Designed miniproteins, single chains. Designs and how they scored, part 96

Each design is a single chain, and the fold is of that chain. pLDDT is the mean over its residues in the fold that is shown.

## One batch from the design tools (miniprotein)

Design m3334
Fold by ESMFold2-Fast:
Structure m3334 (fold): chain A 98 residues (1-98)
Amino acid sequence: AQEVRDRVEKLIKEGKYEEAFKLVAEALRDGNRDAAIAGLQAIVDASEKGVIPEKVGNAARAAINLLEQGDIEGASNVLIKGLEQVDKKLAEAFKEGL
């Protein structure tokens, strides 16, 4: 979990947004709820700092809430919809990781 958060944070700092979202997608695909939440928390932090768009940060917060309820499918769907509204390339990268 912490390793995924640290890697997502590093990728975002390096401007590797597609790779960051693919790591979150891989955690979701693997059913690793805690790792997915950790990665999404890094995305929320980046959104608070203005590095990631607010709509993406809001989608990440909604996904964390769904994951805390055990809804992995709902979390994936809310992230896809949020990313598609902001950056289609990030949405495609996320979907490739699923």
Scores: mean pLDDT 85

Design m3335
Fold by ESMFold2-Fast:
Structure m3335 (fold): chain A 97 residues (1-97)
Amino acid sequence: MREALLEAVRRVAAQPGGEVRVGDFLVSATPTGIIFVEVSASVARTVEDLRAVARSLEPVARETGLPMVVLSPVGMAFVTVDRETGEVHIGLFPRIE
């Protein structure tokens, strides 16, 4: 699962405006270079699951330098990379209950 997700991100990063489905993940890239990862409730059942998905994207965030948005039923995560340091920053925005 993780390796297939990372490969999907690499593919859409190379093809802005592209879209790839990998199991419970829908990965797309805007023409401006923002990556969207839509995650189903079967994978992101808790905020911890959402955090795990966001963390799993750190290698491709560093590799591509592109900002990523993870969309799930339990909230959103933003994965960004500092262009000077290569440091990955993750912001979590859980859905209010």
Scores: mean pLDDT 80

Design m3336
Fold by ESMFold2-Fast:
Structure m3336 (fold): chain A 98 residues (1-98)
Amino acid sequence: SAEEIEAFRKKLLEAVERSDLSEEKKERVKELIEKASDEQLARVLEIVKELGLSYEAVVRAIEREGEAFFSLSDEEQREALLEADIDLGIEEIKRAVG
């Protein structure tokens, strides 16, 4: 629904603000999220729900792929999101272990 997509967009923007990204990268990622169509966000939201991914994984994938992220196939978006999620998990483990 349009309401669900709007809520998802807001959650992604909140995740950008909480991230450790530079101010320049935060502004770029926010701009990409704000410009994304409801149809583009709906595709991403479906993958997020199916795989149980964090909003932080979506933000990382958008940061890495840039403008091209929303033009990727469903398979390519899934791979980009999974790679981002794995990398965030590795970063968390490294912080815990030293």
Scores: mean pLDDT 85

Design m3337
Fold by ESMFold2-Fast:
Structure m3337 (fold): chain A 88 residues (1-88)
Amino acid sequence: SEEDDEKMVKRIEELAKLAQSPDPFERDVALALIEIITAISVKYKDKSNPELLKKAAEVLENAAAQSTDPVIAGDLRAAAEDLKKAAE
């Protein structure tokens, strides 16, 4: 539903910020939740709004570009790529 897709985008925005936390535990939790949300969004892509999947991908790409940690940047880019492919 549109409400569920909008909530997913907002959650991804919150988690993308948390992925930049100086606390490694908070970063790991945020990255794990981004991976889970991305996997669920890909699984249910046929019922998802493709423009909102693209928006979530853009949020993650922007967060990756601003990340100083190459591992975090890589994880965020991988999730963004999966969401972009799901939006096709």
Scores: mean pLDDT 85

Design m3338
Fold by ESMFold2-Fast:
Structure m3338 (fold): chain A 80 residues (1-80)
Amino acid sequence: LSEEELAALSPPERVLALGEQYFKEGDYEKAIKYYREAFEGAPSPELQRRAANLLAEAYRKMGKTDEAERVLKEADEFTV
């Protein structure tokens, strides 16, 4: 698969939107999966921080407060 084909199939913004859909449905486990993919594949600090904020919210909904704080700290280290 070329870089352009990969971007067309799973661009980070589309992966983030899919995660948001699962979050609205209450499927926080799937939301976390897609938010993680968006965070790791983010081409910009702005998108990475947005993904991290959403990922942290999903972790909090599952009662995983420590994981939420860790993700936000990780994002701040790369986007300050």
Scores: mean pLDDT 73

Design m3339
Fold by ESMFold2-Fast:
Structure m3339 (fold): chain A 84 residues (1-84)
Amino acid sequence: MLTPEEKERFLARVRERLAKHLTPEQVERVSAILREVFAEHPDATPEQLVREVARRLADDPTFSDEEVGIALRILAEVARELRA
């Protein structure tokens, strides 16, 4: 389980890396989804958080398949680093 401090670090690192690949609006959308998932699933593992964000992004018409792939890769990388 992630602490509140780990959740904020997760969000900050994801936002920082996504900003290199996605628009500011898309970065804010991923950030909003991630905050929602943290609130709804406080006991979720990093892997479970990534899967839930992936599911929600797949339903968002403003993201292309390539942009979803970029977001998921970054989320998985940050999740792995935070639990290493």
Scores: mean pLDDT 81

Design m3340
Fold by ESMFold2-Fast:
Structure m3340 (fold): chain A 100 residues (1-100)
Amino acid sequence: KKTEEAKEEVQLAIQHLQEARKALENGDSISAIRHASLAIGYLTRAIQLTDDPQVIAELQLAIQHAQEAIQAAKNGDLDTAIQHVQLAIQHAQQALKLLE
């Protein structure tokens, strides 16, 4: 069922965002960028698996914050990157709740 597939994609995205946060907390921007990029891929797939405009909006906000985290990490601004990863996790978790 597409709803279950969307949930799985969002759950995988949340796992990778959590790994990105851990990497940033350890000063590893390279691993953080890799994990955040994987999360964006999973969130993008989740958007393709749902027609719910509220879910899509939360997933788009999660993608935006993950992209901003990648740019901050590339610029060496790890504190800003952590804040954006945390916001991306929050929006992804909200999307997951709306899919329940």
Scores: mean pLDDT 92

Design m3341
Fold by ESMFold2-Fast:
Structure m3341 (fold): chain A 69 residues (1-69)
Amino acid sequence: GRVAAEARKRYGEVLTYEQAVDLLTERYGIPREAAEAAVKAVDKDGSGKVTAEEVEEAYELLGDGRFWA
C-alpha cells in the first residue's frame, strides 16, 4: 500500500520507532502520541524496530479511531 511504499522509499525495509513515528507525523499529519501508540501496537515482539508493512498497519489502526479520544 501507499504508506508501506513511502516508508520503504525513505528508510528501507526496517525502520526504528522514531523513523516510523516521524513519517506518520510529518507525512500524514498524525499526532505524535497517536503515532507512537500505533507503532508500539504493531511491534509485537518489542524489538524497537518495525517493517515498512508494519508502519502501514499502524496507519490502518489509526483509521479505526482506537488511538485518539
Scores: mean pLDDT 77

Design m3342
Fold by ESMFold2-Fast:
Structure m3342 (fold): chain A 88 residues (1-88)
Amino acid sequence: EVEELIKKGEEALAAGDELAALRYYTKAAELLVEQGKYDEAIELLEKMASKLTGPAKAAALYKLSEILKKQGKYEEAEALKKEAEKII
């Protein structure tokens, strides 16, 4: 499930569809969060955000911020939210 979503996200990135890649990667990260695998979800979204640009990157940073808040890392979450706001 998660591996399938990551593969589809990588295929979307290769095709230049950053928004489709974002959707697949965020779904994979959400499934990891549901499993309590916060560190894996954070690592996945950090890796994805580094490959995205513009609005897709901003959206990835917002999602990463949301997950960090759920883990109690409020200062890191706020920093990423501000970074995303500068991109938009």
Scores: mean pLDDT 82

Design m3343
Fold by ESMFold2-Fast:
Structure m3343 (fold): chain A 68 residues (1-68)
Amino acid sequence: SAEEERREIEKRLEELLKEQAKIVKEFMDYLKKNPVLSNEQRTELLKKILDELVPLSLEIARLHKELG
């Protein structure tokens, strides 16, 4: 049913938002503990976080549009 489909989308959206929030929090906590990073370390860290966040952000946007 449309209602069951909507519930599955809402559940997936909540899971993705929670995962995104966790990744961001862990990243911010890491920066607080490591205030001095080399340019190389900063570049590697940014690449790693973007590899995790970009796919999540795109899927969240897709599901949001699907809900209306």
Scores: mean pLDDT 84

Design m3344
Fold by ESMFold2-Fast:
Structure m3344 (fold): chain A 103 residues (1-103)
Amino acid sequence: SALEARAQQLRDEFQQLFDQSFSQTLSNYRSLTLSDPSYQPQYDSVQDLLELQRKSVELHLADPRVSPISISVMKASDQLQITSLLGEYDKLVAEAERLRAAA
């Protein structure tokens, strides 16, 4: 249905925004390592942590009824946008479920 298509579009937008934020953070840490190789072990540890946070966010996005975790490494504006979009996604999923029940 049109509502289901809209919900999928919003999910894709959330995932895209998450990926962009994580990619930028990893790029910044890579640049730091290139400037001073003594930071290589710290970069590796941070990369592992960011990958873990990315997976955690993906799991929360799979069920819009579950409150998403706050991702401290992301920009505050991106976090607020994601929270707003998750709220809209949840409303569209509930609407689609109501239409199915009525059919």
Scores: mean pLDDT 57

Design m3345
Fold by ESMFold2-Fast:
Structure m3345 (fold): chain A 74 residues (1-74)
Amino acid sequence: SAQIDELKRKIASLQAQIASLQARIDAVTAQIAAETDLEKRRQLIMEEASLTIQVMNLHMQIKALKNEIAKLEA
């Protein structure tokens, strides 16, 4: 249905956002591994944690959209 197709497009958009954020997390993780300054490393760890929370929030949005699709397909 058109409504299910719209929900699937929204999920695809959120998955693309997660992929972008995961690439940023991977880059920050590499920076943490190379960083010798304790204070700079601490800031990078905080940034990684913030990005991880953003990814978790996007996964929650995807779960809500998948639940809506499940209701429409039942």
Scores: mean pLDDT 92

Design m3346
Fold by ESMFold2-Fast:
Structure m3346 (fold): chain A 86 residues (1-86)
Amino acid sequence: DLLFRSRSGTNEDPETDTTVKGEAEFVSEDDWRLRLEIEHKGKKARFELVGRDGELEEEFEADEVLPLVRKLEEEVAALRAMLAAR
């Protein structure tokens, strides 16, 4: 069953205009893949980590990655502050 070999999910936050899509596929210790796509206000970044035969491969594709990363850091900081206030 593909469900045993992969995990996927989509988290959409309309308040921050941010969508995060995650996909993880684990076949064995030496054969796995993790893909993450982040879209913030129409800008997107995607990265993929692949473990195969004891080797790690990384692929990265992004639209204006630095502003996107900064926006995500701001959202995470705001969330942490809100949780700390409760």
Scores: mean pLDDT 60

Design m3347
Fold by ESMFold2-Fast:
Structure m3347 (fold): chain A 125 residues (1-125)
Amino acid sequence: SEIDQLLELIKENQLENISLLETGIELVADRPEIVAGLREGLEIQKETIELIENQPDDIDGILELELRARELQERLLALLREALATASEEDRPRIEQARRIVETNLLINEINIELLDKIKELKEK
C-alpha cells in the first residue's frame, strides 16, 4: 500500500540518521555533553524503527518520537554553534562537520514528519 511505502521511506531515513549520528559522535568524542545528546538521538532513532516494525498503525506514537528527535537536534545545533564560536583553528573543521551532520539529521527528521502527516491523510480515506 502507499502507507507501507511511506513507512518504509521513514525507516530508510531513520537508518541514514543513525549512520550520521554515529559519525557525529566520533567527530566530537572530546565533548561529552554533545556526545551524550547524540547518543540520546541514536536511541530515539532506534526506538522509532522498532515502533514502525512492531506497531505501524501507531502513527501518533511515531510522530511523538520524531518531535522529540527534532527538539533534541535543535538543542544539539545550539551546542555545536557555541562550540564553534570558541573552537581552536585545529578543531574547527571537525566540529563544523558535526554541525552539518546534525543539520542534515534535522532536515531528514522534518521530511519524516511530513511523510507521517501524509499517512494520517491517507488513513482518513
Scores: mean pLDDT 89

Design m3348
Fold by ESMFold2-Fast:
Structure m3348 (fold): chain A 78 residues (1-78)
Amino acid sequence: SIEELIKKAEEAIKRGDGRKASEYFVQAIEKALDEGNPEKALEIARRAAELFGVSLETLAAHPDTPFGRAVRRALEAA
């Protein structure tokens, strides 16, 4: 579930595993988009940006990364 993916991402952040956390957030964002819920995808992207201490715009400027690409897709879909 999306909730389970977000929980795993938050637990990874607490352990200092930013790479694993970003992987879980990407999965959660993509799942929300696949389910036709761009508003939910954008909420997840905002939460991820807040937890990483970065702006959504900064993440979306890096579509060469899976995380940046997922955030950009969420912004464009909403």
Scores: mean pLDDT 83

Design m3349
Fold by ESMFold2-Fast:
Structure m3349 (fold): chain A 77 residues (1-77)
Amino acid sequence: SAREKAIEALEAGDVEGAIAALREALRQDPSDVAALASLYLLETASPENRELAMRAARLLLQDRPEEAARVARQMRS
């Protein structure tokens, strides 16, 4: 699935591949809140927060929103 491709890209450190897969997931299901939130995190994260944004996005896509929120709270403003 497009969601599984996004997870694989994030595990490989491929943020651009993850964004492409998430856009495809949203094209197939515009109501996928986890995909939308993950895309937003990846597109808005500053370079210093990139690793944390990728981890939070992966956890959201794996239906682990509590763990994703905990990781996201570590991001520097």
Scores: mean pLDDT 86

Design m3350
Fold by ESMFold2-Fast:
Structure m3350 (fold): chain A 72 residues (1-72)
Amino acid sequence: MEEAKREEVRERLLKEIDEIEAKIGRPSAEQLAEADALADAVVAEQGLDPERAELVRRQAIAGILLEEAAAK
């Protein structure tokens, strides 16, 4: 895959995650622990580097925040 295209997708995803956190609010310590556990499982299974691992953790946090908002 083209590096420029990969970087563009990564930048877009990070921006979306930041917007979700800004709109819904800061995750609680419990939500962060849950997101870390989910991300650690994916990172271990797929052998991801630290940059991809951080993106997966941010995705997990965003998902938990969206689920919490949808439950209300």
Scores: mean pLDDT 71

Design m3351
Fold by ESMFold2-Fast:
Structure m3351 (fold): chain A 76 residues (1-76)
Amino acid sequence: MPMVTLAQAPPEVAKALGLPPDTLLALDEDGRPVGYLPGGTEADLGRRVPLSDVVPLSPEQRELVTRLLEGYRTPP
């Protein structure tokens, strides 16, 4: 159960968290941000990793990232 999916962070999310642009977000199945992976690459996009492999987000960071991600979602 403690598995997360690595996803690309929008540039505004990385800036808001003070993280490098190469940082990937760790998302639950619902797409909720729960952590991040520093130094991630394109090869890590969409991969499922244990929650222990990522740095956990604070409650304030999770709220901020969730609001930004909801505004960024634009399905075709």
Scores: mean pLDDT 73

Design m3352
Fold by ESMFold2-Fast:
Structure m3352 (fold): chain A 99 residues (1-99)
Amino acid sequence: ELEERRERLERELEEFIERYGLPPELQELLRRALRLALEFELNPTEETLRELARLLLEIARLMAELGLDLGDAVLERIALPEAEREALIEALVEKFRAL
């Protein structure tokens, strides 16, 4: 079931990439974010959450440079549950304050 979910999410991400014609740099970041999100689900650690937050910030920056407002759609595609999204938001806020 976990393997089927991973394959489904990876397929959905590839369909999203193709639909919007996303550049290779954004494709790589999105695939990494999905992988980390799945790892966080299996083994929720502060380290994995912080790395995921870093990738999502880089994705948001690159999307802004491309004139794309796809933030919510990207988060949905990496299939973070609401509780995990809240934890990610807190990690992003902490990281932003550290800047």
Scores: mean pLDDT 69

Design m3353
Fold by ESMFold2-Fast:
Structure m3353 (fold): chain A 95 residues (1-95)
Amino acid sequence: GEEAVKKIKELIEETLEKAEEAVRELDEEKFLKILEETEKELKKIMDEHASKLSEEQKKKLLELLRELQKRLAELLRELYRKRGLPVPEMVPFAE
């Protein structure tokens, strides 16, 4: 169970670093690709470890995922604002 939480924390840190770089580069395509790749990796980790998660670990995981979604949404909106593009209401990672 602990391994899943650790892997997801590591994935979140890596994703945020890459996303922040894409915002600095004003690269929307790179940002969206990072979101897609992160979603696929999260699904893989969850599918592998779902049966091994305690209720407390599930709550912590949901909290971590909500924080990631919030930060990614803020970064994507900042990228769109900096480029003078219409700000999307939904982030592709919103599920």
Scores: mean pLDDT 77

Design m3354
Fold by ESMFold2-Fast:
Structure m3354 (fold): chain A 98 residues (1-98)
Amino acid sequence: MEEEILQVARKSLEVFDEALEKAKNDPSTTYDHILALLLLKEYYKYIVEEGFTEEDLKLLEEKSRANPDDPALALKEFLRELGFEDAVARAEAEAAKL
């Protein structure tokens, strides 16, 4: 499980800048879509740098259960709990420029 997640995270990070550029060029792209992409990039960076522990999985599941209709908010809560408040704030600021 951890090795699969790490491989997906590394591969996803390689194409995130291209995916973000494609999204910015799509006139149907919304703030929420760009925010989700930027948050997902920070999440994958965390997986690559720190790994993904059972405690991290439990925390993410807890945040997801608290926010079942808002996965972007669940991911923001998860990243903030891990001490990445500045990364979340930068993602929100970047998404707001669209």
Scores: mean pLDDT 74

Design m3355
Fold by ESMFold2-Fast:
Structure m3355 (fold): chain A 89 residues (1-89)
Amino acid sequence: MEEKKEFLEEMTKRAREEARRLVERAEEAAREGEEKSEEVLEEGERRAREMAEEAKRRTGDNRITVLVEAMMGMALIAAAVTIVSERNK
């Protein structure tokens, strides 16, 4: 139980950190151009899938996988909104 709890906390923390960093990178990339913006979104999507798959494989806990997917999904939406907002400035 302790190991699963530690993994849950670690995965949630990593997902949150990744989400925050993705939005920051998206803002920077949006200022540099469309190609960089697309690259950041593609990398974000790949990392989101990787983290969700790792959570599922490591813990077998659907709740952890759903949380990671939801957080990364929201991060990707936030990154896309950030790109659009910066582009409109």
Scores: mean pLDDT 74

Design m3356
Fold by ESMFold2-Fast:
Structure m3356 (fold): chain A 87 residues (1-87)
Amino acid sequence: SMEDRIRALMEKYAEAAARGDLDTAEKYAVGILLLMLRMDDESRRALLAEFERYAAEVAAQADPATAAKIRQMVAGIRAALDAHLAS
């Protein structure tokens, strides 16, 4: 399912972010965004909330610089989705 594909990308994002590979993490974050744009509003909101919680857990265990970049990427996804819904 689309949800399973997004969750698989969330796991890959977390693994890349945890090892400090922010370029690879950003690639997966873009993949998550593109798939979320194809979802219905209810599923999109639920998965975005799930992703934000998952990313917060990863950030909590990361160094401050990596944690800040993780939070920036997640905020960017939310902003892009909000802009799409406003259009």
Scores: mean pLDDT 84

Design m3357
Fold by ESMFold2-Fast:
Structure m3357 (fold): chain A 91 residues (1-91)
Amino acid sequence: KLKKLEEIIDELLDRLLEKGEITEKEAEVLREILIELAKKLPSIQEALEIIAELSKTDPEKAYELGKILVLTVYEYLEEKNKLKEFEEKVK
């Protein structure tokens, strides 16, 4: 299950990188954040799985929902000054 979640996260982050929505460094930090959240929160795991299933029928909407999830998580942690914890992990 964790490997499947990592693949979903990696695919979503790669698309954000390709579209110029995030930098390579931000993608590295976001990957660490999303994996930790998926391990700790069943709701995040379910959200990622729903986005992956939606991508089979409506890939554009799946991408938009995934983008909202990723960027909202990043913004929230930035506001809480918690991004530094994850930046330290990826040094």
Scores: mean pLDDT 77

Design m3358
Fold by ESMFold2-Fast:
Structure m3358 (fold): chain A 62 residues (1-62)
Amino acid sequence: SDMDELVKLAEIVSKQPNTAAAARALSDFARQLGMEELSDQFLAAADDREKLEELIRKLKEE
């Protein structure tokens, strides 16, 4: 359920052109869900659109 909520947010923010804002939103939400490692991965992707999109794709596949 928590992962499904994160995936829903990822679908919404993946359409936003501001990569840093999208990455921070996903990082903050992942941290609220107790997913510290994933939160850190999203922050690391704040300046890398391709990396952010790869992380979002992996969430949907799991």
Scores: mean pLDDT 81

Design m3359
Fold by ESMFold2-Fast:
Structure m3359 (fold): chain A 107 residues (1-107)
Amino acid sequence: SALLAAAEAVERGEVDDETEAVLEAHREEVEATVREARRRLLSPEAVKAIEYAEKYKETKDEKAKEKAEEYLKKAQEELAKMSAAEKEALRQAIARAVAETLRRLAE
């Protein structure tokens, strides 16, 4: 019930305190869903920037940091050229993926 209510709120873009509590309780599954959605929806350069940043956070490998910064620069130029409508479509697609994960967790 709380998971299904949170899924509907996320799809509507109406994230209240109760919805935030559900998302935090399932943070690992939500974060995994967001990462998978990004891999489907973003350029290979944007995905590599995120993956190298995660590697640096876990390993503190300076080469991973340098690669993350290199790919982030390329990805930021690409993302800055996106229209407001394209950015909103991306946000909605990620929100829908999160909502679908919450519905699966409710089963």
Scores: mean pLDDT 80

Design m3360
Fold by ESMFold2-Fast:
Structure m3360 (fold): chain A 89 residues (1-89)
Amino acid sequence: AHTAPTPESARQARFGDLLTELYRAGRDGEPFETLERIVDEIAELTGLSDENKELALELVKQGKYRQALLVLSSAAQGRSVEEIKKALE
């Protein structure tokens, strides 16, 4: 079933909550399965490309949570994988 679009502010609040949960879970040493689930929820919420999702998951596997958050935030804003990779420099 299709649901009506949520207000942008509500969507941004949920997105921010998921980013915070990802950082906290990574910091607290939660299993990769938990981190992957949070990234999957972010991807579903924001419509991330598989390439941006894979880049974020790779950074999470490396313990680079801040860079993973940057990828997820930038991709949600419609930035390309190439632009995001430059921003990680």
Scores: mean pLDDT 77

Design m3361
Fold by ESMFold2-Fast:
Structure m3361 (fold): chain A 107 residues (1-107)
Amino acid sequence: MMSYEQLQQQLQQAFNDGNKDLGTKLTQQMLPRMKKNAEDTAKKAKEAREQGDTLTADTYESMLRMMAGVSMLSSSKNSGLAKETSLQLLEAINEAMKKNGLEPVPR
């Protein structure tokens, strides 16, 4: 199975080469895993906050905000399927945050 690091390297290479179609396809293949990672991260943030572990909670909440920010930026810079894919990821991150009692990133 290809490692996550290898997939990230292939995605970066596709963007560097201007191959938007390959970049979009790779992002779509990674989308279910990215959504699961957002849900798992939001749950861990909530659990850490409930345990009084503010450092761990702040770390996971910052990761979620960073992922949402990158998705928002990507959606504004792209069009078509690439924009739609970025918006789907942004929506999934904000939904995961709301479900776990966290403040979503503004639209």
Scores: mean pLDDT 75

Design m3362
Fold by ESMFold2-Fast:
Structure m3362 (fold): chain A 80 residues (1-80)
Amino acid sequence: MVLHLVPFGISEIEGGKEYRFLDLETRRLLVLRVVGDEYEAFLNGVPMEISKEDAEKLVEAAENNEPVDVEVRGKRLRVV
């Protein structure tokens, strides 16, 4: 799904940085954690797949305080 995000803060964490974004439609928080060369994305606490290209785009947008559109995929099928 494509998210329309605005930067909402940057925090230093152990070994890297955490970037926060607000989804304009649902007001859910997207959190991108960058530790070394590894990226983890969470939408309202749910792990999401994000491409390296879109993760780098999020980092750039947060540092420049610019709105950004990225495609994320929840690869967790509904599990009972």
Scores: mean pLDDT 76

Design m3363
Fold by ESMFold2-Fast:
Structure m3363 (fold): chain A 68 residues (1-68)
Amino acid sequence: MSVAELLTEIARAAAAGDAEKVRELGRELIPVADGIAEALLAMLAAIAKLAGDEAVAEALREAVDEIV
């Protein structure tokens, strides 16, 4: 799966409110995005928080914390 495919699937899961799938796919982004996964996941977490989806925002934050 490419970075673009993973980002598309993360966006679809986030739109559906599927926090568990967002968490799983966010972890898959780490080994393939080399150096940009943290920034992308943090941006998505900020968007989810602004949209009021706290479960999705938390799942994305957990994925970001695994990159550090």
Scores: mean pLDDT 70

Design m3364
Fold by ESMFold2-Fast:
Structure m3364 (fold): chain A 79 residues (1-79)
Amino acid sequence: MEEIIAAGSEEAREVGRILRYIGDMMDEAMANSAPEHRLEGLRIGAETAAKALKLLKEGKPEEAAKVVAEGLAKAKALK
């Protein structure tokens, strides 16, 4: 994964951008969640990252971005 990002291809750059965005998104969502919901937030983030990466590998960056946005919304909706 990280080696693919380091390769510097257009696909690797897309993967790198999405992974950094997911990381920032998870940090933000977890900071805004009650402590007991942080584990669920982590699960949502991990699932979102896996789906987004799969879509990026299939050459679907727009769909990957939608998955990331949906994951962030779910994480932030935790009460």
Scores: mean pLDDT 65

Design m3365
Fold by ESMFold2-Fast:
Structure m3365 (fold): chain A 79 residues (1-79)
Amino acid sequence: PLDEAIRKLEEAIRNLEKGDVEGAIKSLQEAARYLEPVDPALASAVRIVQRLLEEGKISPEGAIRAVRHILDEARRLKA
């Protein structure tokens, strides 16, 4: 579950970098599902970024920064 979450967070960043906001939202939805049983607080952080993207309240650059911080925390859980 944690490795799948990390893969989906990386996928979300790639989708945001190429302007695929819908693809990023899908990847974040899947990342949150994988994170829920591992770290519910981190899953909630992913859901907040997803909601902000859906509502157009965060820039792609801002979303990439937020997802990178979440990805770093997820990688720490693996160590």
Scores: mean pLDDT 86

Design m3366
Fold by ESMFold2-Fast:
Structure m3366 (fold): chain A 75 residues (1-75)
Amino acid sequence: IEELKKHPLVEEVRKHPVYPDFYLIKDKRTGRTFIAKSVEEAKKYIERVSKLTDEEIERLKANQAQADAVDAARA
């Protein structure tokens, strides 16, 4: 977890408020919060984010915003 907080692409790392075994990771490139079920999953997420192009980041931001809106609205 310390390694993740030190990574330049990581904005925030915290434990999930409801599921204490899960982690919430916010990255600086996409600005999204990812729910990781383990530290290993968190590391894989950051590695994937580091390999994204600007176009892929823009698509992920749009898709995440849409997904969050749909989940919140239950549509």
Scores: mean pLDDT 68

